# Designed miniproteins, single chains, continued (2): the designs that were tried, part 111

Each design is a single chain, and the fold is of that chain. pLDDT is the mean over its residues in the fold that is shown.

## One batch from the design tools (miniprotein)

Design m7859
Fold by ESMFold2-Fast:
Structure m7859 (fold): chain A 101 residues (1-101)
Amino acid sequence: SKVEAVRRALEEGRPLTDEMIEALVEAARKHVDEINAALPPDVKLTPEQAAELVRKAAEMARERGLDEFLRYASENYEKDPELYLAAQVFLVAAGLAAREA
């Protein structure tokens, strides 16, 4: 399944395909309430905002590698809080996508 392929790509450090990114984007739209529950109380995303953040994070993870992207987002949380938020939303969406497999 597309969800199982995303999980394996992340676990094996393989680049995400466009199809995998679209699967994560759709998971974010579908599960925005669960994503919001995992975020700070002052952060409330619409389905489209969650989808946009997941797309941004997934593309960065593909270009830089997942571990490097997560490190960069964590180290730069004060300079780029949106990228840090995107990384958090991405991790929640990836976990939800893996659960649906």
Scores: mean pLDDT 78

Design m7860
Fold by ESMFold2-Fast:
Structure m7860 (fold): chain A 71 residues (1-71)
Amino acid sequence: LTEEQQREAELALILIKISLAKLYGDPQMAIDALREARERGIELPQSAVDDIIAVAEKAGPEALAEARRVL
C-alpha cells in the first residue's frame, strides 16, 4: 500500500467503527474511534463527528464530556 492508500484504508476502518458504535449505541467504541483518528492525524467528515457526539449524548453527560474533550 502507498501512504495515501494506507491513510484511505485507515479512514474507512474508523468510519466503519463509528457506524457500528451508532448501530449498537456504544459510546466507548465511538470515543475510541475519535481518539484513534486524532492520534493518526486522520480528518473525520463532520457527519462522523456528529454521529460520535450523538452516540455519546444518548449514553449520558459523562460520555458526552469525554467525547468533547477528545475533539
Scores: mean pLDDT 82

Design m7861
Fold by ESMFold2-Fast:
Structure m7861 (fold): chain A 78 residues (1-78)
Amino acid sequence: SKPASATVEGKGLEAAIEAARRAYQLGGGDFVGMGAVNKDGTTGAASAEHGLQGAIDAARKAAEMVGDEVTRAGGTAH
């Protein structure tokens, strides 16, 4: 996909998603299998995929909550 030139305000969200993805990839791989062995099947892959998706979703939601809280704290949105 092509990059968007006006995503500076969303840069924090993107970084958070990438960090969560990487952290979960390391943690998920460790949880499912450090050797990345599927155990003769896709069982591990299915489990890891579900967790990674949740991590990305959580990071996105966290960023949204932080933004909303700053507004309540009296932060300048302009």
Scores: mean pLDDT 52

Design m7862
Fold by ESMFold2-Fast:
Structure m7862 (fold): chain A 103 residues (1-103)
Amino acid sequence: SPLEELKKLLDEVLKEIDRAMEAIKNGDRQAAIEELQRAIDLVTKAIELARKYGLPDEVIELLAEVAAHLQNAIAAVERGDYDKAIEELQKAKELVEKVREML
């Protein structure tokens, strides 16, 4: 079903965020950025899927907020602001969990 496919994409987003947080803890800036870019690609696919199947605008808006927090996390990693990167990723995770509960 479209909902099962969306849930699977959201699970993969959470895994990539967790990998990025681990890379940040290890000081691996390149790995963190690569994992966050994968997370953004998955969120983009989730937004396209949500639009295609006519899911509520609130779901699409929350997924767009997830993408914004992931982009902010990349910018924070690039300037060496790891505390801000972790804050942005925690916000992204909370929004992904909220979307999962709405499905």
Scores: mean pLDDT 91

Design m7863
Fold by ESMFold2-Fast:
Structure m7863 (fold): chain A 63 residues (1-63)
Amino acid sequence: SAEEAAAGALARERLEKLAERIKEAHPDAKIEIIELDATTWKLVYEIDGKKYEVTYTAEQILA
């Protein structure tokens, strides 16, 4: 729906800003945002050889 598309776009923008903040704190970090569906993303980041994966929904990002 149009509401879901708008929420997904806003959530994606906020997640991208979160990735930017992680990169500012850890310049050598490898960061990837993987779209699982229109309202769900996986944030994958690697800091000092340690890999982290966190799944976010649009509801969680926009809370």
Scores: mean pLDDT 83

Design m7864
Fold by ESMFold2-Fast:
Formats: structure tokens, C-alpha cells, sequence
Structure m7864 (fold): chain A 81 residues (1-81)
């Protein structure tokens, strides 16, 4: 379905963002950013599991939380640069 394709695309974007956050966390050795990366990774796994189960409602909720954590990581990056 179009919704499933959209959710898969958004999770793929989140995975790319996680890789960048992990690189920056290592570069600056920032504990808060490392914890945000860890949380983002857990949310991405949960989102993938929800999609595999066909639970689109849970996948959408998890993506909303991914966006929230991503914003926190971006804010933290601005503080430590």
C-alpha cells in the first residue's frame, strides 16, 4: 500500500539520520548525543517490527517519537558545535 511504502521510506530516512548522529556522537564524545542515538536505534527497530507485523498504527506512533528524538539530537548537535 501507499501508506506502507511511505512508512518504510520514513524509517529508511531515520536510519540514515541515526548513522550521522552516531558519527557526530563519537566525534564529540558527547554522552547525551550517544544516549539519543541509542534511543533512536531502539525506536527504529520497533518501527521495523511493527511494519513486519502489519501494525501501521504502531509504526506511525513510533515514527512520531523518532521525529521528536531526532529534533532533540539536532538541538544537542547545535549546542556542542
Amino acid sequence: SAELAELRLLLGIAEAELREIEREAKKYNDQELMELAKRLGELIRRGREALEAGDLATAREVLDEIQRVGREASRRLEEIK
Scores: mean pLDDT 88

Design m7865
Fold by ESMFold2-Fast:
Structure m7865 (fold): chain A 79 residues (1-79)
Amino acid sequence: GSKEAAEYLRKASEAVRQGRVDEAIELMKKAADILEKEGKTRLALQVYAAAFATSVLHDLGKRDEAAALMEKLAEEIEK
């Protein structure tokens, strides 16, 4: 459920901090899929947008900023 989606985003946050951006994006896609199946289309779209932003932030060397974005989304999903 929503908690599972949030857990995937927290795992993605750790993966991007470790430089595993491809793994982080895959984990974010799993979170978005769970949210779509639950009818939470707005949150799923936010996760897809964040996945794109994560790729850009990684290229700019801003991994901590990418990780913070994922943590913020996880908190929003758990509310």
Scores: mean pLDDT 83

Design m7866
Fold by ESMFold2-Fast:
Structure m7866 (fold): chain A 99 residues (1-99)
Amino acid sequence: SSQAQNHFNLGLQYHNQGNWQQSIQHFQLSLQLDPNNWQSWRNLGISYANLGNWQLSIQYFQKSIQLNPNNRQSWRALGSSYSGLGNFDLSNHYFQLSR
């Protein structure tokens, strides 16, 4: 919908400014209207990783991957979030899957 697209675009704008909290709000609003937008799920994962919330970051990257398993950047990002948690075995596993 145009509302979903508008919130997605605002989410990207705040993301590019490093305003992770506003970015999160707009991606969440976009996803309420279009839950299949894997890019919004990925960008939520990035925003939560930048806030140091590795658990939520992992959950949102997993949702992005479920919708688009061929996106190598999401697999690499999942690996980075596991590294943030200190789980280096899973981090290395997901980095291999991102190749």
Scores: mean pLDDT 90

Design m7867
Fold by ESMFold2-Fast:
Structure m7867 (fold): chain A 71 residues (1-71)
Amino acid sequence: SSAVERGREVFERHMSGSHGVRPGDKSSRTGPSLDGIQSLSAEEIRAMIERLGLDLSEEELEALIAFLTQK
């Protein structure tokens, strides 16, 4: 859905670099795991985003949670 696609864009823009994975970097085999994140509840994901202090709108926050909770 468009909301999930927007969530992916938000993730790439604000979070992918903060997870310590660079484009083309194969040295980190643990990296940020979407599977691991998707095992979390929406409440836990929201708490993680709040902890990061990202400058997100309510719509971007909801889209990011939708992306991260999609299985």
Scores: mean pLDDT 62

Design m7868
Fold by ESMFold2-Fast:
Structure m7868 (fold): chain A 75 residues (1-75)
Amino acid sequence: SEEVKKNAKLVIDDAIRYARETGDAERAGEAVIEFLKSLGYEELAEKLRQEMKKATSVDEFVEALRKIKEEIEKL
C-alpha cells in the first residue's frame, strides 16, 4: 500500500529527528524496528538492526535510517 509506505517513511523521519535532538539513537532505532515488524517488513527490520549494531555515532545511525527509507521507496 502506498499509504503504508508513506506512513513508514514519516515514522523514520520522526526517528531521525528524535535521534538528532536527543542523541538517543538506540531508542529511535528500536522504535523503527518494532514499527517495521508490525507492518511485515521483517527483512528491513533485520537490516536496520544489523546497521545499528555497526553504528558508532548518531550520524552513522541517521545514515542507516535513510538507507532503510530508500529501500521502502523501492518496495
Scores: mean pLDDT 83

Design m7869
Fold by ESMFold2-Fast:
Structure m7869 (fold): chain A 86 residues (1-86)
Amino acid sequence: DAPSPAERAELIARARARLAAAAGDRDTLSAEEIRDVHFDLMSEHADDPVRRDFIGSLFRELMEAAAANGGVLSVAEADAILDARS
């Protein structure tokens, strides 16, 4: 099952905020930075398999995009992926 629309919006907003914080003043994210945000969000939802499955699927897509771009993902590309999953 997927999270409700409200739950997806909340998870997307949290992911977006944390990825933006990891990028700081840069317009790019490393695969390691994406992985660290993924780990933190998964740990916060350790007892919620539905939210964890959504987070895992979302960050798999982000990591695959980073891998396709030589291990970096622009903040704009990350935002586009997040928007598509909202």
Scores: mean pLDDT 85

Design m7870
Fold by ESMFold2-Fast:
Structure m7870 (fold): chain A 66 residues (1-66)
Amino acid sequence: MSLGEQLLEAVRAGDLERVRELLAEDPRLVYVADPETGLLPLQLAIELGHEEIAEVLRETSLTLPD
């Protein structure tokens, strides 16, 4: 399983600690689209109501240079 697949799974599960671990490995994982929905991890977290995960994903995306 790729890091992107692991991040999307952690977002779906509401696993905040796992999301933080994966973003520490590669913060660009915030750009990985869900192949089923086309949603980015931030959008997926918002739809699932995982507000803390959504905040972590938003902060990570805003600090990336490009």
Scores: mean pLDDT 81

Design m7871
Fold by ESMFold2-Fast:
Structure m7871 (fold): chain A 100 residues (1-100)
Amino acid sequence: LSPLEREILALLEEMRALAREMEENPEKRDELLKRFEQVALRAILLAAQLLLSRGADPAAVEAAANEIAALVSRTLQAPVEEIVGLTEEFVAAVRRALAA
């Protein structure tokens, strides 16, 4: 794995950890959501940079980034019991984009 790919995977695991902590401790949701948002947006940015470095079509990368960013917005508005599931959808979407 490239250093950039390793950083993306580490960010995805951090998001999973934050999602589980929010589910376990709902009172920390507002505090942890800000950190979650920052980590998610960084993962999108780095994934886009990796795809562009591999010669992916810029328009396709932008479309995928916008779709995944919309999923982040949905997660931030979701009740705490849905955050883990939505985080797994985000992780799967990023991994699919990187496999294309």
Scores: mean pLDDT 86

Design m7872
Fold by ESMFold2-Fast:
Structure m7872 (fold): chain A 78 residues (1-78)
Amino acid sequence: SVEVDRFLSDPSNVGLLLETLSQLADESPEGWISKADLLNALSTRLQLKPATAEELVDLMVKHKWLLESPDGRSFQLR
C-alpha cells in the first residue's frame, strides 16, 4: 500500500523497525515473536494503524525478513 511504501522509504523508520524486531526476538528464547506482540509493537512504537501494521508484516514475510510459523501465530527473524 501507499502507506507501507511511504513508511519504508524513510531510513529512520526502517532503523526503528529493525531495532524493534531485534528487541522482540531477544525477549523470546526461541526467537519466535507472537503476532499479537509484533502488531502491538508496530502500533505503539512506530505508530502504525492496525491495517498498515498487518500489511507491513505480510510484506516482511514476502521479502523473507520474517519467517512465519506453520500456524501463522508467530514470526522469527531470518
Scores: mean pLDDT 84

Design m7873
Fold by ESMFold2-Fast:
Structure m7873 (fold): chain A 66 residues (1-66)
Amino acid sequence: ERERRRREGEAWAERARELGTADPRVAVLRAIGNVLNEIGDAIEENLEAKKKGKEPKEFNPELSPE
């Protein structure tokens, strides 16, 4: 898995370089940050649903609660 993940990361970095990114790492980190935010949101929604005994209609809790 690590080898495959590293290979995918290298492919993303290469694509970023072709697009003229000065720091391909910045583009990759931004994409990873977005994914982590989505994962965090889904986890919190699931925990709240289980705590209240409800199933979420859609996982966008950050948009509803401030």
Scores: mean pLDDT 60

Design m7874
Fold by ESMFold2-Fast:
Structure m7874 (fold): chain A 86 residues (1-86)
Amino acid sequence: MSPEEIEEEKRTREEGKEALDLYSGLLRTLGSLSSPEERERLEREVEEERKRFEEAKTTEEMKKLTEEMRRKAEEAREEVLRRVAE
C-alpha cells in the first residue's frame, strides 16, 4: 500500500472508533433508561457492532460501518433525549 493509503486507513479506523464509542455510549445511556430485557438487547448490539468493525479488512468497509454507526448514533441520541424529556 502507498503511504497515503496507510494514513487513510489509520484515519478511517480512528473515525470509526470514535463513531462506535459514541454509539456504544448512547446505547448504554438508553439501556439505563430501559427495562432489563431491553438493556441486555442493547448490550448485545454494542458487542456485535464492535465485532463488525474489528473484522473490517478494507478502508471502504470501515467507512461504510462508520457511516452506519453515525446514523444509528443519531437515532439513539434522539431516543435518549425523548426519554429524558419525559
Scores: mean pLDDT 78

Design m7875
Fold by ESMFold2-Fast:
Structure m7875 (fold): chain A 70 residues (1-70)
Amino acid sequence: MVDEALEKLIEAAKAGDFEATSRYAAELLNAVPPHLRDAVVPYLRRMVENTAAGDVEGALKAVEELRKVI
């Protein structure tokens, strides 16, 4: 579940799709264990914000940082 949500999130971010990125970020947050949610939230916010700004590279960098937490 986490890997599937992360895959969809990465694809949405690469496409610059802010709405899809926001949706899949919420799905990923629900898929992670509750005790990791607070650690994951800052990375998901940066991905969504960078996607909204058109900064695909910044969004993907946030994904790599997120992988270290999950």
Scores: mean pLDDT 79

Design m7876
Fold by ESMFold2-Fast:
Structure m7876 (fold): chain A 99 residues (1-99)
Amino acid sequence: SEAIEYAEKALEYVEEAIRYAEAGDIEGAIAKLEEAIRYAEKAYELTKDPKAKVELSTAIFHAEQAIAYLKAGDIEGAIEAARRAKEALERAIEILKES
């Protein structure tokens, strides 16, 4: 499924963003979160499953929050928000695989 492939790419980018943020690479972390949002939005557009849409929307919200925290210099808040985005993407992928 193309929706699963895009959700999995979004997950990979969130995991990369967490690594960059933990390393203090704020610009790199933001760039990876922006890519994660782009792929999560593509997965959202392709799925008809309302439960998957909720989890993808939740992931996008938390990824946007993580970017806002990074821009504000709150690295710990950003990493926690990115972890929430990761958890939502993992749930979205599980739902999409069961559909």
Scores: mean pLDDT 92

Design m7877
Fold by ESMFold2-Fast:
Structure m7877 (fold): chain A 90 residues (1-90)
Amino acid sequence: KVEEEARKLAEKLSDEQIEDLYFAVKMAELIKQGKIPRKPSKEFIEKLREEVKSMSRDEKIDYLVKAGAEQITKLLKGILENKEATFTIK
């Protein structure tokens, strides 16, 4: 049910915001698994960005929810609240 909340919050984000979030989570996971160094090459970063861009929005959201629904929900709420406050009031 936390997964349903995470998905509903993700639907409010732009494709670019979902892409950036997926890239960040995927990079952190690969570093944690020791599959890439802490300072990966520019070429690796560009290749990963291309792979992320080729994925559907739904695939990115599904991965994020599976990686940690609770953490993703918290992060998504922060992004949405901060973006709205910055845009409308500040």
Scores: mean pLDDT 68

Design m7878
Fold by ESMFold2-Fast:
Structure m7878 (fold): chain A 65 residues (1-65)
Amino acid sequence: MVDIVTKSFEDLIKEMEKTNPEVAEQIKKLRDEFVEKSKSLSEEERFELALEVSRKVLELKEEAL
């Protein structure tokens, strides 16, 4: 699960670095925060956090357009 989420962030960051590096930096911070918080969370809590982070990423993508 975490690997798939991390890979998704990586691909999005690479794409955003080409068009909007400021948004790419914000997405990097969200990824790093997710990874750090997930160390202390249960599997269920990690899944909920992944959904919340995904929503924030979608908002950033909307702003980048």
Scores: mean pLDDT 73

Design m7879
Fold by ESMFold2-Fast:
Structure m7879 (fold): chain A 65 residues (1-65)
Amino acid sequence: MSEWERLEELFREAMLAEGRRDVAALERIRAEVERLRKESTDPKVKRSLEQLAEMIDETLARLAA
């Protein structure tokens, strides 16, 4: 699986978890996003992972309110 295919999968999983208000799933996905960001050498992939991380962090903040 390419880094882009995994990124698309994580984005889809995050959207589904947000719809279910599944905090545990969002936290797990956030950890995976951070791991891939540290391992990736592609600046475009890193940027997309940073955007996904920000989206998840914002969603978690809203669910905690």
Scores: mean pLDDT 83

Design m7880
Fold by ESMFold2-Fast:
Structure m7880 (fold): chain A 81 residues (1-81)
Amino acid sequence: MTPLEYAQRAYRYAKEGDWEKAIEYIRKALEHPDLTKETLMRIAAALGMTPEVNELVHKLSSGEITIEEAKKRIEELIKKL
């Protein structure tokens, strides 16, 4: 599976309220060597439209943060779930 496919599955599980499966697929996407900015934005969308997630998406889109920094922030967000 591609990291984008993992992110899409995470989004579906999050929508269904299955956060255990959503987190599993988020981690699979984050651990993938072909992780892209597009995939990170889809993972952020799966986490929900909180101010913290919106800021992350904005900074990632503007290039203010790196892929590695965005990955770290997403890992911190899923630890709170």
Scores: mean pLDDT 79

Design m7881
Fold by ESMFold2-Fast:
Structure m7881 (fold): chain A 87 residues (1-87)
Amino acid sequence: DAQRQQLQQQFNALLQQVTQQMTDAINAATDQDVFDQLGQIVGDIGRIMGHVQRVIRTGSPAQAAQALAQAQQRINALLQQARDLLS
């Protein structure tokens, strides 16, 4: 329970980070193609976060920790793609 609670806190922190960074990216977009690509990235992040939340609720703490770590890496790459679109 304590480990699962810590993983949920890490998940919530990641969710806040991605929400803020994607909102900032969308607000900075001035081109429709960039806006559409940011929408695709939001969709990809949503699918990843949905999977992690499910594993936190239904999997072992070890499985949840692994899923969260993998999600952090994938989401960081997607956030970098969003930043690159605005360059």
Scores: mean pLDDT 87

Design m7882
Fold by ESMFold2-Fast:
Structure m7882 (fold): chain A 59 residues (1-59)
Amino acid sequence: MDNLRSRRDRYDDFARTFDNDSNNSRNDGSTTGSNSYDNGRRDFTNRRDDLDNRYLSLS
């Protein structure tokens, strides 16, 4: 169960990096497209939410 906490922290850090990176990447370089950012963020949020629910179930 300790590993789940570490993963939750990593997701939080990743979310912060994602927000900063998306704002800069949109205007500057070519990324994998705005669709990729939107899909990645949605998928990320869903996974984090599922992880939290699973963590509570294991607790």
Scores: mean pLDDT 57

Design m7883
Fold by ESMFold2-Fast:
Structure m7883 (fold): chain A 59 residues (1-59)
Amino acid sequence: DILEVQTALREMGLYDGPIDGVYDERLRLAVRGFQRLSGLPVDGVPDAATLRALRAPPR
């Protein structure tokens, strides 16, 4: 759910765009930023690994 990704990234301060369910360039850049912080491959795609990391903070 793109709304889940937008909400999580906004709560982390990584996304300043609207919570509208649209995957655009702004959201892609925010996802890339989160992937860098989480040590995940930086592709900007909110895949299963990215969603798992967003739902659970690093141990």
Scores: mean pLDDT 77

Design m7884
Fold by ESMFold2-Fast:
Structure m7884 (fold): chain A 72 residues (1-72)
Amino acid sequence: SLVEQLQASVSKYSDEELRELFDEFDKDGDGYLSREELEELAKKLNLPAGFERLLDERVSLEELLKALRAFR
């Protein structure tokens, strides 16, 4: 299921590792991910297709962590 795939993918990464990945994909350095940057991050984490559509078009690190924690 989508939830099981999300939980498995998220469980492979600590909050610190997720922060490092967020910083890597935050190409603008503004502290937010665009939809395109979020799609790239989702692919890196091997998240199911369409995960990015569960979030806003501009996502902060805190918002991303809260969304991922909802599936833990």
Scores: mean pLDDT 71

Design m7885
Fold by ESMFold2-Fast:
Structure m7885 (fold): chain A 66 residues (1-66)
Amino acid sequence: HMTIRERALQVAKELGLDVTLLDDGLWVRPGRVSLEEATARFEEALAKASPELQAQIQKQMDEMKK
């Protein structure tokens, strides 16, 4: 079974999101990108996603925070 992090990474990959920050190992702290840069990339990717995809990635992100 996939962990919440692995599932979120898979969903982000399928959605065509930039997975660099997720693949960096930690989903809550910046690895190779600043926090501001990571946030900007996430917002841009979400803006391009369909409403259905936005809901799905938001669900995965919420699960990762728990």
Scores: mean pLDDT 52

Design m7886
Fold by ESMFold2-Fast:
Structure m7886 (fold): chain A 80 residues (1-80)
Amino acid sequence: MEELEKNLKEAYDKAIEEIKKIGKDSPFTQEAVKKLKELYEKALKEIREAVAKGDQSRIDEILQKFVDEVNKIIEELKKK
C-alpha cells in the first residue's frame, strides 16, 4: 500500500514539473495543475479502497487511468 501511494505521488510530482516546464506561470498551466491535483486525490482514494479489497486488477486500472488522464492534460496544454 505505502509503495503504491509513493509511486502515485512520484508520478504526480513528475507531471507537475512537466506542466510547469511547458507553461511556467500561465493561466493554462495553473488550470492544468488544478486538474492534475484533483486526479491525484481521486486516484489515491480509489487505490486505498482497491488495496483494502485486495483487488489487484482494480489497482492496475486506476494507475492506467491516472496515466491516461495526465497525458490528456499535457496534450491539451500543448494545444493552447
Scores: mean pLDDT 78

Design m7887
Fold by ESMFold2-Fast:
Structure m7887 (fold): chain A 113 residues (1-113)
Amino acid sequence: VKEKIKELTEKTKKELEELLKGYPELYKIAIEGLEKMEKVALELVDKIEAGEATEEDLKKTLEELSKIFRETMEKLYELAKKNKVPQEVLQKVKDLLLDYLNEVIDLVKKAFE
């Protein structure tokens, strides 16, 4: 599971790099959010593999992942407005990060089962 999460992170980073080539500050925020989500997910997977993860740990991890996504998108919206980023580009960034969030949640839930 950890390797699948890391592979998904690397894939999403490359897609974000291509999409945000002209917007390095937005790229930095998107990558920081992505790396925070990866770290939180991997910490739970380590607990699951150790046999130490509780139902409450799963719940809190899912809440934290959603919070990181929301806070990352809020920062991206503010910076996109300042830099006059096309709405279509911002929507594609949101779609990429949301797809990443959903896939990580699915991987973590399957690892817990």
Scores: mean pLDDT 87

Design m7888
Fold by ESMFold2-Fast:
Structure m7888 (fold): chain A 63 residues (1-63)
Amino acid sequence: MSAKEAAKAAVEALEAGDRAAALGYAGQAISTGEGVEKTREGGTALVDEHDVARALELLREAE
């Protein structure tokens, strides 16, 4: 999957309480070195790099 899709999946998994999936997806998104797009118009929002960083911080604290 793309970095963008992985980042989105990471945040969604974290919100769903699936920490293991969130960690895996967040790591994949960041490891690709590709920025996470941020598009917020027409009622469409996507995961940005801050959302991915937030997910990683929560995962680190949970450990």
Scores: mean pLDDT 56

Design m7889
Fold by ESMFold2-Fast:
Structure m7889 (fold): chain A 81 residues (1-81)
Amino acid sequence: DELLEELRKEVAENLAEAEAVLAEAAARAAAGQPVADPEALKRAYRVLAKKEIVEMWEKGEIKTEEELREMVEALERTLAA
């Protein structure tokens, strides 16, 4: 499945950066400071959500390419708003 392979690649390439952005946002929140870059935080959540979709496929919670595509499309729509 090309879509699954693309998701795995995107997660693998971007996970470290996404985790760093979330850690920075958490540190700022603990210090009572606003989020420095809301768009970077949004991109970080997108990467983590895609990681969860891949994990759901690995656990057999997503059974078909159609379900996988629908979840990715729903995520993209939510984050585009």
Scores: mean pLDDT 79

Design m7890
Fold by ESMFold2-Fast:
Structure m7890 (fold): chain A 90 residues (1-90)
Amino acid sequence: MKKAELAKLLAENVKKIIEEEREALKKLLATLPEEDAKLLKEAVERIIKLTEETAEEIKKAKTDEERAALLEKMYERIREIGRELEERLA
């Protein structure tokens, strides 16, 4: 299997998972105050964008070390977004 075909299958599966999670998020947002719902929605949109950008960079990476570094950087930024959200909701 070519790496491009594997990447396409992974992207399709991730898209399906995100779509299912969007329905769960929509239900959660309906139970929150508008201000908190807006903060959560903005945080989720930032995480989705970061994941998409990192996936494109990983496709261009030529070594497993470069891919690992990109994933670590992505997870670190996701943690920062989560911390900012927790501080604003508290």
Scores: mean pLDDT 71

Design m7891
Fold by ESMFold2-Fast:
Structure m7891 (fold): chain A 97 residues (1-97)
Amino acid sequence: MTVTQSPSSVTVPEGGTLTLSSTVSGDGRVAGYGWFRQPPGGPWQPIGVQTDSGTLTLSGLRRSDTGVYYTGALLDGAPFTRESAVAMGQGTTVTVV
């Protein structure tokens, strides 16, 4: 299973809206998508969102929301953690200005 994220990089104004999309290819049943953010120089953080569509929309972005955003494909019954993802996207570099 492979997860592909788009876009690969994006710049969003402060107070703006970010939309990230992901697609899954290959064999396997995906129950949902977890979303994670890695701030510059920081550890991975769960965003606290699990979506069924593979799309994440965040509005009212702040400069502190800058980082690399990742999606993970989750199987049914998996906890919302990075380690529970059966496949991870490549990441999207997000800069809030």
Scores: mean pLDDT 75

Design m7892
Fold by ESMFold2-Fast:
Structure m7892 (fold): chain A 81 residues (1-81)
Amino acid sequence: EVERLMEVAEELVRAVEEGAPKEKIVELQRQLAELSNRLGKVPVIEREDGKPVGIRVLDLDEFEEWARANEAPLLAANPPV
């Protein structure tokens, strides 16, 4: 179940990055939303240098913590030099 959510999320990310047809992207988004709602899980995209390197599946509480952690580096990390 979680594995299926990860598979659909990975396929969606790949489709978007490759410029797949809009209808394929919409179908993958529909499948992802259905699985997320059914499982109470949120897929998040791990990025390195702006490129997707993997997918993590989080519970809603874990997603809140993940979002806070990822916001902190963006707000704190550029000294004006």
Scores: mean pLDDT 64

Design m7893
Fold by ESMFold2-Fast:
Structure m7893 (fold): chain A 80 residues (1-80)
Amino acid sequence: MPAHVRVTVEGGDPKEIIEAIKKAAEEEGADVGSIVLPDGSVLSVITAPSREQAEKAAEAVKEAALKLPGVTKVTTEQIG
């Protein structure tokens, strides 16, 4: 069953965050959709063929986002 992980990134430049998230997810073989929230945070949903792959992609995405200038917080949540 496909699995989904929500990633929220606070701070930084939303454009740079979205590009970094997309690259990191694609390198792990996952799809990602991202939106910019009214407060300037980025909300992303990672989709992968399995829960294990979705979690691995989410960790790669989190690592990539935390390296960007001005990023203050990254949270990940498994979607049931």
Scores: mean pLDDT 83

Design m7894
Fold by ESMFold2-Fast:
Structure m7894 (fold): chain A 63 residues (1-63)
Amino acid sequence: DAAGLAEAEARGAAHLPLVREANALMDRLAPKGVTPAQIGEIIRAELTEGEEAKKKKIAELEK
């Protein structure tokens, strides 16, 4: 129905910033040998454990 479609679109819009962030991380870290799977782990850490967990994962992969 229209309400269900609007909720699905809102969830899609909420995921757009995460897609943009993942692309930015790939652009920055892929030249250093980081894989898309590792970028997925960074995004998951951000969503489940917050910003500091994301920063820690990025720092580990940049070494």
Scores: mean pLDDT 70

